# Ledger of designs, part 106: designed miniproteins, single chains, continued (5)

Each design is a single chain, and the fold is of that chain. pLDDT is the mean over its residues in the fold that is shown.

## One batch from the design tools (miniprotein)

Design m19672
Fold by ESMFold2-Fast:
Structure m19672 (fold): chain A 84 residues (1-84)
Amino acid sequence: AVPEEVKSLNKMLAEFGYTEADGVVDEKTKEAIKSLELMFGLKPVDGVPDEKTLELLKKMDIDKDGVIDERDLHAGLMTYPFEN
């Protein structure tokens, strides 16, 4: 069984243009979750969508209502380098 939270996460990531909206949880989806965990400073970085990660995504969708461009997401990821 696939939790509703995972389905919602996949659709949100697809809407942001980060992955495909296929409703399937693949390695690509896990990589996207890991990137979000790193971007928001959530630990551990294991690709598991925690309540905090889902809550932040929902809040961002409401907070940035109307203007979430692919370029904005790309710029954010490019300016957040990985640490040791």
Scores: mean pLDDT 54

Design m19673
Fold by ESMFold2-Fast:
Structure m19673 (fold): chain A 72 residues (1-72)
Amino acid sequence: SSEYEKLKEQLDELLEQARRAARAGDLDSFYQYIREIERVMDQVAETATPAQVQELLARVQKELAEIVAIIS
């Protein structure tokens, strides 16, 4: 659906913003983007099929692990 596509694009942008904040050492902005990602994922869970939710969740978790490694 168009709503799912919009949420997916929003997640991609938030992940990129979180990555930029992590590289800059801006932890306050980083944690704000993490909270926004969590809120968007809640919307995805209400909108997408279970298979789409699992696939997107796995991708988001992988990207977040890579971003967290920048801070660690």
Scores: mean pLDDT 86

Design m19674
Fold by ESMFold2-Fast:
Structure m19674 (fold): chain A 67 residues (1-67)
Amino acid sequence: SSNLLNMAQEFEAKSREYRAQAAQLRAQAAKSTGPEKQRLEMEAQILDGIAALLDGVANLLKQKAKK
């Protein structure tokens, strides 16, 4: 249905936002050292993980929309 596809697009958009934030944190980590670098890399990994979950949910919604 169009409603499920719209929800999937919203989750995909949010996933892209989190991935962009993760990329910014990794760029900052590349210029950092020690505990700050580790913290920034960990925060980026968490955001990429959330983005992957959102992509997974979006894919499930798209599959349901096709039925």
Scores: mean pLDDT 89

Design m19675
Fold by ESMFold2-Fast:
Structure m19675 (fold): chain A 73 residues (1-73)
Amino acid sequence: MEEKKEKILEYIKNNQIGKELVDLLRSLTDEEVAELERYVKENLTKQQQIDFEVARALVLIEEAISKIEEERK
């Protein structure tokens, strides 16, 4: 799990908010996400915290799109 956390933090630090970051975040449990959120809030810059929240919003959008597509089939 540490490996996924490190990759997520690297993407955020490099301002690389994209599919790879979203996919990694979607693969985490609620507890793992909560731990990352706490780490980001305590250790990263305000801009990086915003980038993390944007990535979290993209996860929710992707989940909503997937649900809509499944319900229409």
Scores: mean pLDDT 77

Design m19676
Fold by ESMFold2-Fast:
Structure m19676 (fold): chain A 84 residues (1-84)
Amino acid sequence: MVPELDLSTDYPASELTVEEARWEETEEATRMRLRVRTSDGTWLEVEVTLYRDGSVEHRVERSPGSPISVRVRMVEPRPPLPER
């Protein structure tokens, strides 16, 4: 399985700044980190860790009152067939 991020927000893309988008591999796990900030200082940070044993851990942090939200999904290496 691979991690997939689904990020939703009320801000237009032009007002979002991606401060960090990282994919790193360690001996224990593959880790993905995403940090997004708006011009008014609202922020969102998401981190997904996929351990070698198949365990998955995710962490989502956001500023209080932020309309930014994120969903983390675990999917197969290949996407499923498109729905009809």
Scores: mean pLDDT 63

Design m19677
Fold by ESMFold2-Fast:
Structure m19677 (fold): chain A 88 residues (1-88)
Amino acid sequence: MNLDLEAATLTVSGTSITVTSSSGGTLVVGSKETVISPGTITLTYSPGDTIKLTLPSGTTLSFTVKNPSDSSNDISGSLKVDNLNLPV
């Protein structure tokens, strides 16, 4: 089997979401779906939107952002997946 390595970083600051992905993926912000190419993309969101990032491996990262205009609301996630089916 081939080893595939997927990596994505998602950062939220204010009303902006910045995603950096090595392999691309799909980003859902509330009801909006965006296909991400490898690299960096910045999108806007509304407070209370559910944000879901899905990598080609099927790995997902989901969260909801609280009030972005008061106190530090910076959320950063790093997601790194080895596509390696190893038995436990």
Scores: mean pLDDT 60

Design m19678
Fold by ESMFold2-Fast:
Structure m19678 (fold): chain A 61 residues (1-61)
Amino acid sequence: GLSKEEVNRLIALELRKIGLELDLARLKEQDLSDPALAAKVAALEKEIAELEREIEELRSK
């Protein structure tokens, strides 16, 4: 099972993921023909994927 510190980390990671998903949704409403905006979208998608992996690793304990 998870320690109290690991549970707190899991909650923090899940909240951060929700925040990034909201930011991503807002950016996708913009004109993505701008390469700078497209790069920001790609960076957020990568960070969300990395957070999902960390969350799954903690949940599998």
Scores: mean pLDDT 82

Design m19679
Fold by ESMFold2-Fast:
Structure m19679 (fold): chain A 60 residues (1-60)
Amino acid sequence: SAIEEAARVLLEHGMAGAVEMVRVQKREGLSQEELARRISELTGLSVEKALNGIRAGEML
C-alpha cells in the first residue's frame, strides 16, 4: 500500500521520506495522528517520531 511504501522510504531515507509521508496523507485523506500511528505500527518508530517526520515534511 502507499502507506507501507511511505514507511519504508522514511526508514531508508529519513527526512527525505517525510515529504513522501505528507503526500500519502493528502492522497488518503488521513489525519496526521492516524498516519503517524500507522507508520509506527509498520516501522517500529514511536508515534512521536513519526508525527515529527510528517511535520518536517510539511515544512519542506
Scores: mean pLDDT 66

Design m19680
Fold by ESMFold2-Fast:
Structure m19680 (fold): chain A 99 residues (1-99)
Amino acid sequence: PSYSKEELEFGLEIVLAQDLSSIKDKSKIDPLSKKPLKFPAVLPSGHIFSAGDLASYLAEKISKGEVVTEDPISKKPLPKEYVEELLERAKAILEAMGL
């Protein structure tokens, strides 16, 4: 079982960090870092992560020679090319926010 192209395209929708003041749930915790959510990124599963923490998690998996990483919550495989595109988008969001 793998994500469809449509699901992968949906999961590349990162909440544009232009108005983080509108994200009022400051108590919501990132499932990877267990810290409050910052600069939200969405995976095809619909789960929300902090863009930086998600990027660090996925980059760590790739650096260990994993050809395919897994969605941390759904455990469905994420293709390397998809993960690399997600990382580039997350990086662009963080850079746009001055981070």
Scores: mean pLDDT 61

Design m19681
Fold by ESMFold2-Fast:
Structure m19681 (fold): chain A 113 residues (1-113)
Amino acid sequence: DLEKKREELLKKVKEYAKKFVEKAVELAREGASLEEIFEKLLEEGLKSEGIERLGIAAAFGQALRAAAKVLGLSEDELEAILEEYLEKHKEEVEKKIEEIVEKALKDLEEYLK
């Protein structure tokens, strides 16, 4: 049943998304910089598999915003820090994000078949 598979997928995606956001918040509370958190979250995404990777891909922006809030950063400060980090590491970050997204989409296609 496709409907039942979709409901189960969404539940698991939400569970992994929540854990990923909680991990970002924990890193911020431990005193990690936003750049260090971003790098660690990318590494976790690359190491993840299946539904976990899909949950991470879905929650990446939420995790960064949650971490920024713990660090006392505004949305504009978050964007400025990420933009500066991306300018310095553009090719590496783009490659890592592309790999996470491509693999997450493949995992989603396999799960829904």
Scores: mean pLDDT 81

Design m19682
Fold by ESMFold2-Fast:
Parts: C-alpha cells; sequence; structure tokens
Structure m19682 (fold): chain A 96 residues (1-96)
C-alpha cells in the first residue's frame, strides 16, 4: 500500500538529503516543502510507515503518516506546529 510520509524541523541540506535517501531506499517520489520539510510517497506496510515516523519523531522532528486517500494515520513531533508542517508536506507529496 502507498503511504505519504511528511517530515519537518530539518535544515534545507538535511531535507534534501533525507528526501533522496527515502526515495532511494523505498522507491517512489519525494519533494522538499519550503526550506525545512519533506514529503515522500512510498510503497510499504502501515507498520513500516509508523515505525519510520516514530524513529523520526524520536530525533526531535515532526512526522506525519497519511494513507493513499490523504487520511491521517499518525501525527508525531515535539510540538503541534512541527506535526502540522509534516502533515502539510505529506499531503503535498500525494499530489506528485
Amino acid sequence: MKYAIGVAGLSREEAEALAAELVAKYGGKGLVVGDNAIGVVVEMTEEEALALAEELAARGLGAAVLNENGEVVKLLGPDPALAAKAELAASRALTL
């Protein structure tokens, strides 16, 4: 199944590197949103998507998981603003 993963709270360099890494590892499509967030659409299980989001949130990042219909599966982060920014990035990735 396809999931959109959004990540926020990155530097521009970190955002570009992480988007490239996730696209290379899982396949799919990715974009940088603004200067410090990314969205990627990847084929994986829900369990894998949730585990990735939790790992990113543990690093102090905002993380969002949306399903292929754009419905929120999980929002995580140190504050609601970063979680909302990650959700926006994931939503933008679904339009690729």
Scores: mean pLDDT 81

Design m19683
Fold by ESMFold2-Fast:
Structure m19683 (fold): chain A 109 residues (1-109)
Amino acid sequence: DEAKRKKLADDAIGDAKGVEDLAREVGKRSPEVKPLTDEAVRLTRKGIEYVKKTLKTGKKAAEEAIREFRRAAKKLVEAGKLDPENVTTYVGAAILAIGGAINMELAKK
């Protein structure tokens, strides 16, 4: 049970780091949307800190991580609509953000 919860948290952190890498990559290519991609990175990092707290403080920290990952995904959707040339990268980043949220939904049980 503890090992399964740790694996879900580790998977969520891995997903979140993938969001950071992709968001930074497109932010460099598309300065017009950089404020949105920077906000997505900030929210994703905040989500990671809540994932780390979930291993110690349980359900409430998991719910906070889910909220931050969902917010990051929404910022990536906003950026993708304004930057259609890079839309496939925003889709990939948003999928990873939602993957982190799913792992945390499973971890809070």
Scores: mean pLDDT 87

Design m19684
Fold by ESMFold2-Fast:
Structure m19684 (fold): chain A 70 residues (1-70)
Amino acid sequence: SLKEQLKELIEKLGARAEGFTDESLKSAYEAIEQSKPEELELLIELLEAQLAGRSDVGPELIARLEALHA
C-alpha cells in the first residue's frame, strides 16, 4: 500500500541518516496513517526527492500535508 511504501522509505532514510528524533518519526508516521491517497502519492514524491537531496524529511512531510489540508 502507499502507506507501507512511505513508511519503508522513512525507515530507509532513518537508518542512513541519524537525524530523526523519536518525536519527528512519530509525527511523520502519524501523518501517514491519517493521510488520504492523494496526499500519500505527493508525500512519496517528496520523500524520494528528500532522500536524493539528503534534506530533513520530517518537517517537509508535515508542511506538505498542511498545504493539502488547506
Scores: mean pLDDT 62

Design m19685
Fold by ESMFold2-Fast:
Structure m19685 (fold): chain A 69 residues (1-69)
Amino acid sequence: EEKEKKREALIKAIEAGNIDDETVQLAREFIEERVKKLLENGYSEQEAERIKANLEKGLDALVEKYKAA
């Protein structure tokens, strides 16, 4: 329940353009949890690394977009 509320708050913050250090930290924590869950569900380390790299690239692009504004 608390994780769902934090995820909802993160999505709303991103949509509103409020990309602060706390929002970036929460996004990184969700990426780490996602990668951990993939490994627990039988994904290979190589597949998990590819997914992690894609998610981190997306986050970096989002941060750059809001810092440039």
Scores: mean pLDDT 72

Design m19686
Fold by ESMFold2-Fast:
Order: sequence, then structure tokens, then C-alpha cells
Structure m19686 (fold): chain A 66 residues (1-66)
Amino acid sequence: MLEEMLEKAREIGKLIDTLPEEKAKEMEKFALRQYLEALEAYDAGDYERAREIIEETKRKIEEVKK
């Protein structure tokens, strides 16, 4: 579980690096906030919710790249 979250976080980070600087800063803040929420869910034992948050975060950032 945790390794999967870290792998997704790396993918998200790489995706953010491909964005223009202004969008990259905005998406970095967004991704960090989402990751903190996912960690809170993980800490509560809600692993499915943690995974869902990470996957939704990746989808939203991919939409911004359009």
C-alpha cells in the first residue's frame, strides 16, 4: 500500500515537472494537500480512501496538462 502511494506520488511529481512554471507551482501545492489527506486516511486505516485520493489527484493533474 504505502509503496504504491509513493509510486503514484513520483508519477504525479514527474507530471508536474512537465507543466509551465505557474501551473507547476499551483499543482504542487494541490498535490501536497491531497497527499496529506491521503496520509491521514492511511493513518486511520482507510487504505482504500488513501488510494482513491491519490488516483483522483493524478487524474486532475493530467487534466490540467491538456
Scores: mean pLDDT 77

Design m19687
Fold by ESMFold2-Fast:
Structure m19687 (fold): chain A 63 residues (1-63)
Amino acid sequence: SKAEGYLKKGEEAEKKKNYFEASVYYLQSADEYINVDKDYAKGNELRLRSIELAKKHAKESLA
């Protein structure tokens, strides 16, 4: 699915420590899980993960 495709891209970006890119892909995955799959639990989990990664990117950019 598109949700799974974006999730996989987010995981690959996170492994490369590209936290901003991972954050964007997790948001796209969350949107697909919520709007297409109606999986609100998974979508909300990915939204929270995206926020955490965006904060991590901001912290490391200021280091």
Scores: mean pLDDT 84

Design m19688
Fold by ESMFold2-Fast:
Structure m19688 (fold): chain A 66 residues (1-66)
Amino acid sequence: SLLETHSVTQVLGRLLREGREDEAVAVLREALARDPNAPPKSDAEVRAAVEAFRETLVRMGLLPAA
């Protein structure tokens, strides 16, 4: 649902700000596993999605550039 997507996004943002990238990957993987409309994704695809989200947060000024 949209609300679940919003909640996951907030958790991912917090974990990435704390440098907890592996935990962010785990949270996204769990959320996708609970979505019956989501296609199955490998760990590499989930990590790529987390990296893309991190880049978006940096561009928005919500995370410092590495």
Scores: mean pLDDT 76

Design m19689
Fold by ESMFold2-Fast:
Formats: C-alpha cells, sequence, structure tokens
Structure m19689 (fold): chain A 109 residues (1-109)
C-alpha cells in the first residue's frame, strides 16, 4: 500500500544520509589527524555511530523489501536505538566541527 511505500522510501533516504555522513566523518578524520587529536577522536566516534545506524537501517530496509510489514515492525522495535544512534552521531559531528572552527580562529590570531 501507499504507507509501506512511504516507509521504505524514508528508510532509503535515512540510510543514504547515514552512509554519506559516515563517509564525511571518515574523510574529515584524515584531515583532523594533522590538526588536533581530540577532533580526530570526535570524527572517528561519529563515523562508528553512523556505521552502526547504517547497519541497522540496512537490516530494516532488506526486511521491508522482502516483507514490508516485517520491515516496519523491525524499524518500530528498533526506533529508539535508530534515533539514539543518529542523535549521538550528529552531536559528535557538530562538536568536531565547532572545535575545528575554534582552532581555525586561533590560527588566524
Amino acid sequence: DSLARVAIGELERDLKQAEENSKLAKDLTKVAGEIDEDVKKLFTEAQKYYDELSKLLREALELARQDPEAGIAFARENGKKIRDLGSKANQLLKEAIDRVEKLLEERRA
């Protein structure tokens, strides 16, 4: 039905975003290692949370493609974990970016 199609579409978008954010955190970890160890740690931790989120979303999506009701049930049962992983990853990424901005300001002075 239309609701199952919308739910699958939302899972696909969330997975793509989590994978893109994981790649961004990984790429930024390489640059951050030359600047600050705390920044490198924050990007590395953000990547781990995005990777865990991506794995969980991939499982939900794979189930939903085979059995939409089972996929929706899996996403519902794991909803808090999905939200917590995403929130933690986003918080770590923001903290890392804020620290990079502060370090750049200090280098300009």
Scores: mean pLDDT 82

Design m19690
Fold by ESMFold2-Fast:
Structure m19690 (fold): chain A 80 residues (1-80)
Amino acid sequence: DELEERFARQWQEFLDRLRQLYLERQREIEEELRRAEEQARRRGPDPEALEELRRRLEEQRELFLSQLVKEVRDWQEKLE
């Protein structure tokens, strides 16, 4: 019981750390996108290039999320 409680707390802290890591990555990606949009506004937009950048960033974010979920799953399986 206490062992399970300890693992539950470690698991929650692990998830919290991963969530913070994800949020930081997401913010950096969004910041890069915002910089690109700001530059397009100043210099005249290239909509094709901007959409390609947005698509690329979204794909990277989805891939990262999938890896993150897998890490969490693997840790959970390892715990059992």
Scores: mean pLDDT 72

Design m19691
Fold by ESMFold2-Fast:
Structure m19691 (fold): chain A 66 residues (1-66)
Amino acid sequence: NLLDLFLRFDTDGDGTLSREELQAMLDSLGMGHLLDEVMKAMDKDGDGTISGEEFAEYLSRFTPFV
């Protein structure tokens, strides 16, 4: 599932994904070319990182029974 994938690429364990880690994750899903689009959709303030809270919110909206 996506949570396991997030944990796999969060190598420093601080609960955030860097731009480089997100790129590797998207590449493993065959969507590496969508990095800029995904970053723009999830990274609201442009810090270049995706927090665990933002990722959880995305999952909650897509799969309400998780």
Scores: mean pLDDT 67

Design m19692
Fold by ESMFold2-Fast:
Structure m19692 (fold): chain A 78 residues (1-78)
Amino acid sequence: EEEEKKEIHEEIAKAAAEQLKELIEKNGFSKEELEKLKEEIEKGAEEMLPDLDEWQRETLEKIVEAVKKVLEEKIKEL
């Protein structure tokens, strides 16, 4: 069901964003490192998309969106 799938995507995206935030805090990434990580995530996702099924693709897109927001927020703080 559409609503149920959306809820799962939101939970996965939130979990990924929280995990990334913790990793950034733990490792103390520099602004340059965060910018590089954002670029790598964007490129990696683009390369993975053609090999994923519809559900996996939608899930990955939501995860990428959420983690990019975390990276952008951290970059602004630095």
Scores: mean pLDDT 77

Design m19693
Fold by ESMFold2-Fast:
Structure m19693 (fold): chain A 73 residues (1-73)
Amino acid sequence: SIMEEIEKAEELIREAKKTEDEALIEEALEYATAIEKKVFADPNASKEERQRAIFVLAEATMLYMLQFVKKKS
């Protein structure tokens, strides 16, 4: 289920935020990217599923980018 995968991505992002684990942040971004592509490829995806998939991808991308910025003193 697309909704189940979106919820899984949200949980991964929550854990990545808590631990600040680089591997977990990368995993969350990969998972969020895969979900967004899957939702956009499905013409029967609901508006809610598309919106939540976009939000999850945006959140994961921001988390990943912040990791890069924090590495530069």
Scores: mean pLDDT 80

Design m19694
Fold by ESMFold2-Fast:
Structure m19694 (fold): chain A 74 residues (1-74)
Amino acid sequence: SIEELLEELRRILSEIQRLLSTLPEDVQRRLNDRLIERLEEIRRKAEEQKLSREEFLEMVLEVYRETLEEVRAA
């Protein structure tokens, strides 16, 4: 459901913010730039494929999950 996706997204965002704040400024900028690039790609795909709100949120959630893994690896 959309509510479950939004709750999961909120949890992941909080963890990303916590971990990202522990990293050097240059690393934070690099990871943020990559996140923005991925979100722009997902936005384009959603528009082109006319994805539902739920499908779009699932794609956004996946991008943030991948971002969390990158932040943890940094």
Scores: mean pLDDT 85

Design m19695
Fold by ESMFold2-Fast:
Structure m19695 (fold): chain A 64 residues (1-64)
Amino acid sequence: SPVKQQAIEQLDDISKRVEDRIDQERLNELREKAYKDIDNAKTEKEVQEALDKFISELQKEVDE
């Protein structure tokens, strides 16, 4: 799915930008959860919700 591919690309780009600011094990945990959520998503809205959840959790670890 093009939507899922784009979401994965955005997830990977965000991960690269914060990798020096977060614990590697925690980053891997969040990435695995997000990949699973994206893979299980049935709609574009659910894909976006999975990506937003990943970003929110990542922000808590890095800036919040």
Scores: mean pLDDT 82

Design m19696
Fold by ESMFold2-Fast:
Structure m19696 (fold): chain A 91 residues (1-91)
Amino acid sequence: GRESALNAVRLLEDGVRLGASPHGIALDTIMSSTIASSASASDPAIVEALGRVVTAAQELVDAIDNGASQEEVDELLERLREAARELERVA
């Protein structure tokens, strides 16, 4: 659910910050947790916030896979953090 999605975001952040490539496992966990949370969520704000987290995580992973600069990775990582903070706020 929501907590699993937030934990997966933290794992992705830690992996990127420590110079480890983000693993598909972290992204898959975010995706799976978002789908499960969306299916059980009664509040549209939670569904929207989960969608923003998934989009930010996908953009970050895609940028790294495409050889993005450290500067661009840091910007995308901050966007992911903002999306995660919004999810915590509404959930």
Scores: mean pLDDT 68

Design m19697
Fold by ESMFold2-Fast:
Structure m19697 (fold): chain A 82 residues (1-82)
Amino acid sequence: SAAELKELQEKLNKLEQEIADITSELQAKLKEIRAQMETADYPEQLALHARALQMSLDASEKILELIKEKRRLQEQIAELKG
């Protein structure tokens, strides 16, 4: 139905916004870490690199799950459109 299609489109838009927000937040945090590294000593630089890596991995895992959900919604929308 048109109402069902609209609901799925709204869910898809919400997922796309969530992916964009996670990506933007990660990029902002990585920029801050890079700035901190400019004045950090070597042990602190290693700790900052490890933190950046862990944050990137965590964000990637979240984004991957959202992309899987997005693909499921896209398939449902395609089936309804025929």
Scores: mean pLDDT 89

Design m19698
Fold by ESMFold2-Fast:
Order: C-alpha cells, then sequence, then structure tokens
Structure m19698 (fold): chain A 111 residues (1-111)
C-alpha cells in the first residue's frame, strides 16, 4: 500500500535510509521476499556501518524462521551502536516484526 510512496521518496533521494528501511518492510508485509532481499543487499553495500541495516538483518532472519540469528544481529546492533535510537528501540522493533506488524516496525525505524 505504501510501496509507491517509498519509491517516490527514493527517486528524490536514493540514499534515504529510512525510506529504504520502510520499503524493505513493506515488501516483507506483501511477502515479496526476493525484492526485500534485494533492498537489504543494496543497503548493506551503501551503509555497511548503519544501525538500520543491523535491525533489518535481524528482521530478515525472523522472516526466514531463524530467531537465533535474529537475536545475534539485535545484540550486535546494541553493542556496535549503544547510543542509537534504533538500538534503544531494538527489542520493540523485533517484537513488532515477530507479530508481523511490519508497518509498526517501520514507524519506529523512521523516528
Amino acid sequence: SKIKEYEEKLKKDPNNIKALSSLFLAYLEEKKFEKAEEVLREMKTKFPNSPHVYALEAIYYLSLNKPEMAEVFKELLKEEFPDSPVSEKADEILELAKKKDFEGAAELLEE
């Protein structure tokens, strides 16, 4: 539903990490896993040292039914970026993702 809005934001700023994060989560909500993986790979290349990328890696592993790997990336997020707002919200973001509330997770990542 919001995919077109995020695509328009990315046409204006291809490096808008919040819009890329929201696009990734919107693709997971629509079960477009291949497109979600493509967005995540692009983000990992452009922003290798980003709290957003670590959060999305954790969510991606939850979508693959690999909760142990999701926990590893959540802990790495907290260790590498202890003062990040994303790290402060990491537990809430992952709980929303476990419930498949990807829109709620996107809202926390845009704050």
Scores: mean pLDDT 87

Design m19699
Fold by ESMFold2-Fast:
Parts: C-alpha cells; structure tokens; sequence
Structure m19699 (fold): chain A 67 residues (1-67)
C-alpha cells in the first residue's frame, strides 16, 4: 500500500531522501521529481500539484509497478 511503501526521490539526478507515500506528498514542492521504488524509477511527479493529485499520481505509478 502507499502507506507501507518507501520511495526514494530525485531532482536533477540528486538523491533527496527516502519517504513513505504520505511523507513524500508533504515533502514535494515546486519542481519535477523522479520517484524510485524497489530500485526502479517509476516515473515523475510535479511537486506543485495539490496533495490529492500528487497522491493520485503516486498511487498510479505504484499500481503500474505491480502489474
């Protein structure tokens, strides 16, 4: 689940840390971030989006990883 998953976030190739889904949504601000889960880059997220839209993007990326 999103609450149990740990994501590593990058911006411009810089590792910004590892966060749970809820922590990541609160952390992301302006900019485009690369999201990694279990050693795989899932995609990107626009940190300027509303929290609910960031959550939707993150859930969608995680769901695609599990297929």
Amino acid sequence: SLEEAQFTVYEGGKNLGTFSGNELIAFLKDGIYEIEYEGKVLGTIDGSLPDEEKRFVLETLLAHHKR
Scores: mean pLDDT 83

Design m19700
Fold by ESMFold2-Fast:
Structure m19700 (fold): chain A 65 residues (1-65)
Amino acid sequence: APTVTITRTSDKGIMRSDGSVLKKGETVTGKLLSIKVLPDGSVLIKTDKGGYLFHPSSATITLTP
């Protein structure tokens, strides 16, 4: 599975699966398990290190094979 790297780039938060929020400029990495696009335009990315819920405009996402 590819490694996904997620960096929060805006004041709009990225919520972790434990309910905590990524700080602006904070970066997380993990093995990509799934990507789901929600009806409101938010994305849920599930990794081996947890899930992340955010709007695509609030983050940069990089996939490494």
Scores: mean pLDDT 80

Design m19701
Fold by ESMFold2-Fast:
Structure m19701 (fold): chain A 65 residues (1-65)
Amino acid sequence: ARVAAAQERMRALVEELIAEGKSEEEIREELAKELKALVEEFNLTDEEAQEVALAALNVLDERFG
């Protein structure tokens, strides 16, 4: 539940930033900031943080190629 909630939040953030017209570089910066906040808020392990990061990066790769 914790990891899944963080993954959904990161995926939603990528979609929102793309809709706002942010560049790939700007999106990556915002994702790094949000991941750090989620690690602290949800007390994520390194493995869980990696899963959350991958979910966001998969959306980014799908949109930018």
Scores: mean pLDDT 81

Design m19702
Fold by ESMFold2-Fast:
Structure m19702 (fold): chain A 59 residues (1-59)
Amino acid sequence: SMEDIEAALEKGKQLLQQAGQLVGGDATMTVERVGDNLKITTTIGDLTLTSVVPASAMA
């Protein structure tokens, strides 16, 4: 379900938060739904990554 996807993303965000602390910055993750895809933006310190994945792949 969508709740399961969001729960998995929250766990991933916690791991990225720890990794961000290790490399000297805070990590954040945001998720935006764009049609049938999820746009995931991850920021670690001054670095920003954007990934687009099918919502089905995150289930």
Scores: mean pLDDT 69

Design m19703
Fold by ESMFold2-Fast:
Structure m19703 (fold): chain A 90 residues (1-90)
Amino acid sequence: AQGAIEAGKGAAENAKLGGSGEGSKQAAGGVAAIGAAVSAGIASGDKEMEEKAFEAAKKAAKGAVAGDKKAAEEGGKEVAKAAEEAAKAG
């Protein structure tokens, strides 16, 4: 859970820093992958947290497709928040 929080923060930071298309895709890809990992982890323990992680992952994926650094960053933050709530609950 802590690893997912750290990874979510890292992906959000990378999304802010990625200025080129390659940088944006790397950051967005990272956010989407972390969203999927958090969703899988939460699904193993808490169904309500799964829904929040799923919504965060959808937002991150949408940002990745659009190359939108703001959407990718926001998605990463939501993934980190969902992971933090999961860690607190279990």
Scores: mean pLDDT 58

Design m19704
Fold by ESMFold2-Fast:
Structure m19704 (fold): chain A 98 residues (1-98)
Amino acid sequence: HHMHEIVGRLFLRDATPEQLAEFRENARRFAKEKGIDVLGIDEESGTIEFLAKTQEEAERALDELVEMAREMGLPVSSASLFDRETGLNLAARRYPSS
């Protein structure tokens, strides 16, 4: 049982800079409404990182961000959750390309 913060990472595949900019704005609005910190968005690699207070909150945020990407037609390749202090892998997901 860990009372540590959780880092979530989402990896987008083959997204255009325009699509990544739109997703960044949507992720920023989502984070503001949910009280989640977006740590960074790398527009060239399509990687988004966020910070949540619990694993439940992190998993919910991850699910909502994946759904948001899906609705925008963005290909999600993978996602992972880590305990911030220990680096322990809490969840890893791969998304089919078909």
Scores: mean pLDDT 74

Design m19705
Fold by ESMFold2-Fast:
Structure m19705 (fold): chain A 99 residues (1-99)
Amino acid sequence: MTAEELRKRMEELIEKAFEYIKNGDDEKAVEAVREASLAALQAMGTYYREGKVDEAVRLAREAAEKFRKLADIGTGPAKEAFRQAVELLEAAARELEAS
């Protein structure tokens, strides 16, 4: 998959996660965020290999912001999972900025 295809997959999965949370389907929302996080990390790795470090950092920060919004509306274990996804993407962005 290209970085653009992975970014699109990430965005579609994040949209699905918001939909699942609104419908009370917390387990599906957590799974969608896990898949979105993997797509984000894969897209970041692809951008990094192409020398597009700034694009990788922007993607990570944009994903983290959307996961933070999910954490704000989520409850219980789902909220914790979303917070962990935020921390993962913010840590990845910091490591890339140090490169």
Scores: mean pLDDT 86

Design m19706
Fold by ESMFold2-Fast:
Structure m19706 (fold): chain A 104 residues (1-104)
Amino acid sequence: MPLRDSFREEVDLATKRLEELADSSDPAVLAAGGVLAGIRNQAGAPVTVAEVRLLVLSAEDYIQQGDLERAKRLLERARKGAEEANAPEDLKKRIDELEEQVKK
């Protein structure tokens, strides 16, 4: 179910706002970014580069906390999102590095 343009703009603005907070070391901010990305995908919104970055940052936080199962799931979503959004090479490389850390 694709989002309507006006609602998509609101979600994109919220994503951009969370991206500014993603440089924070606050795991709650990173987790909120991951939840917002999940809601957008569930509503059929197209994946954005900002959403992929938030998924990567959330995965990094879960790796630091030792929650490798959740980190792995977030990285799978980030990889699919990076492919859909044609994300920059540096972001794709970061996903590869994090996937290697959660391997087995």
Scores: mean pLDDT 66

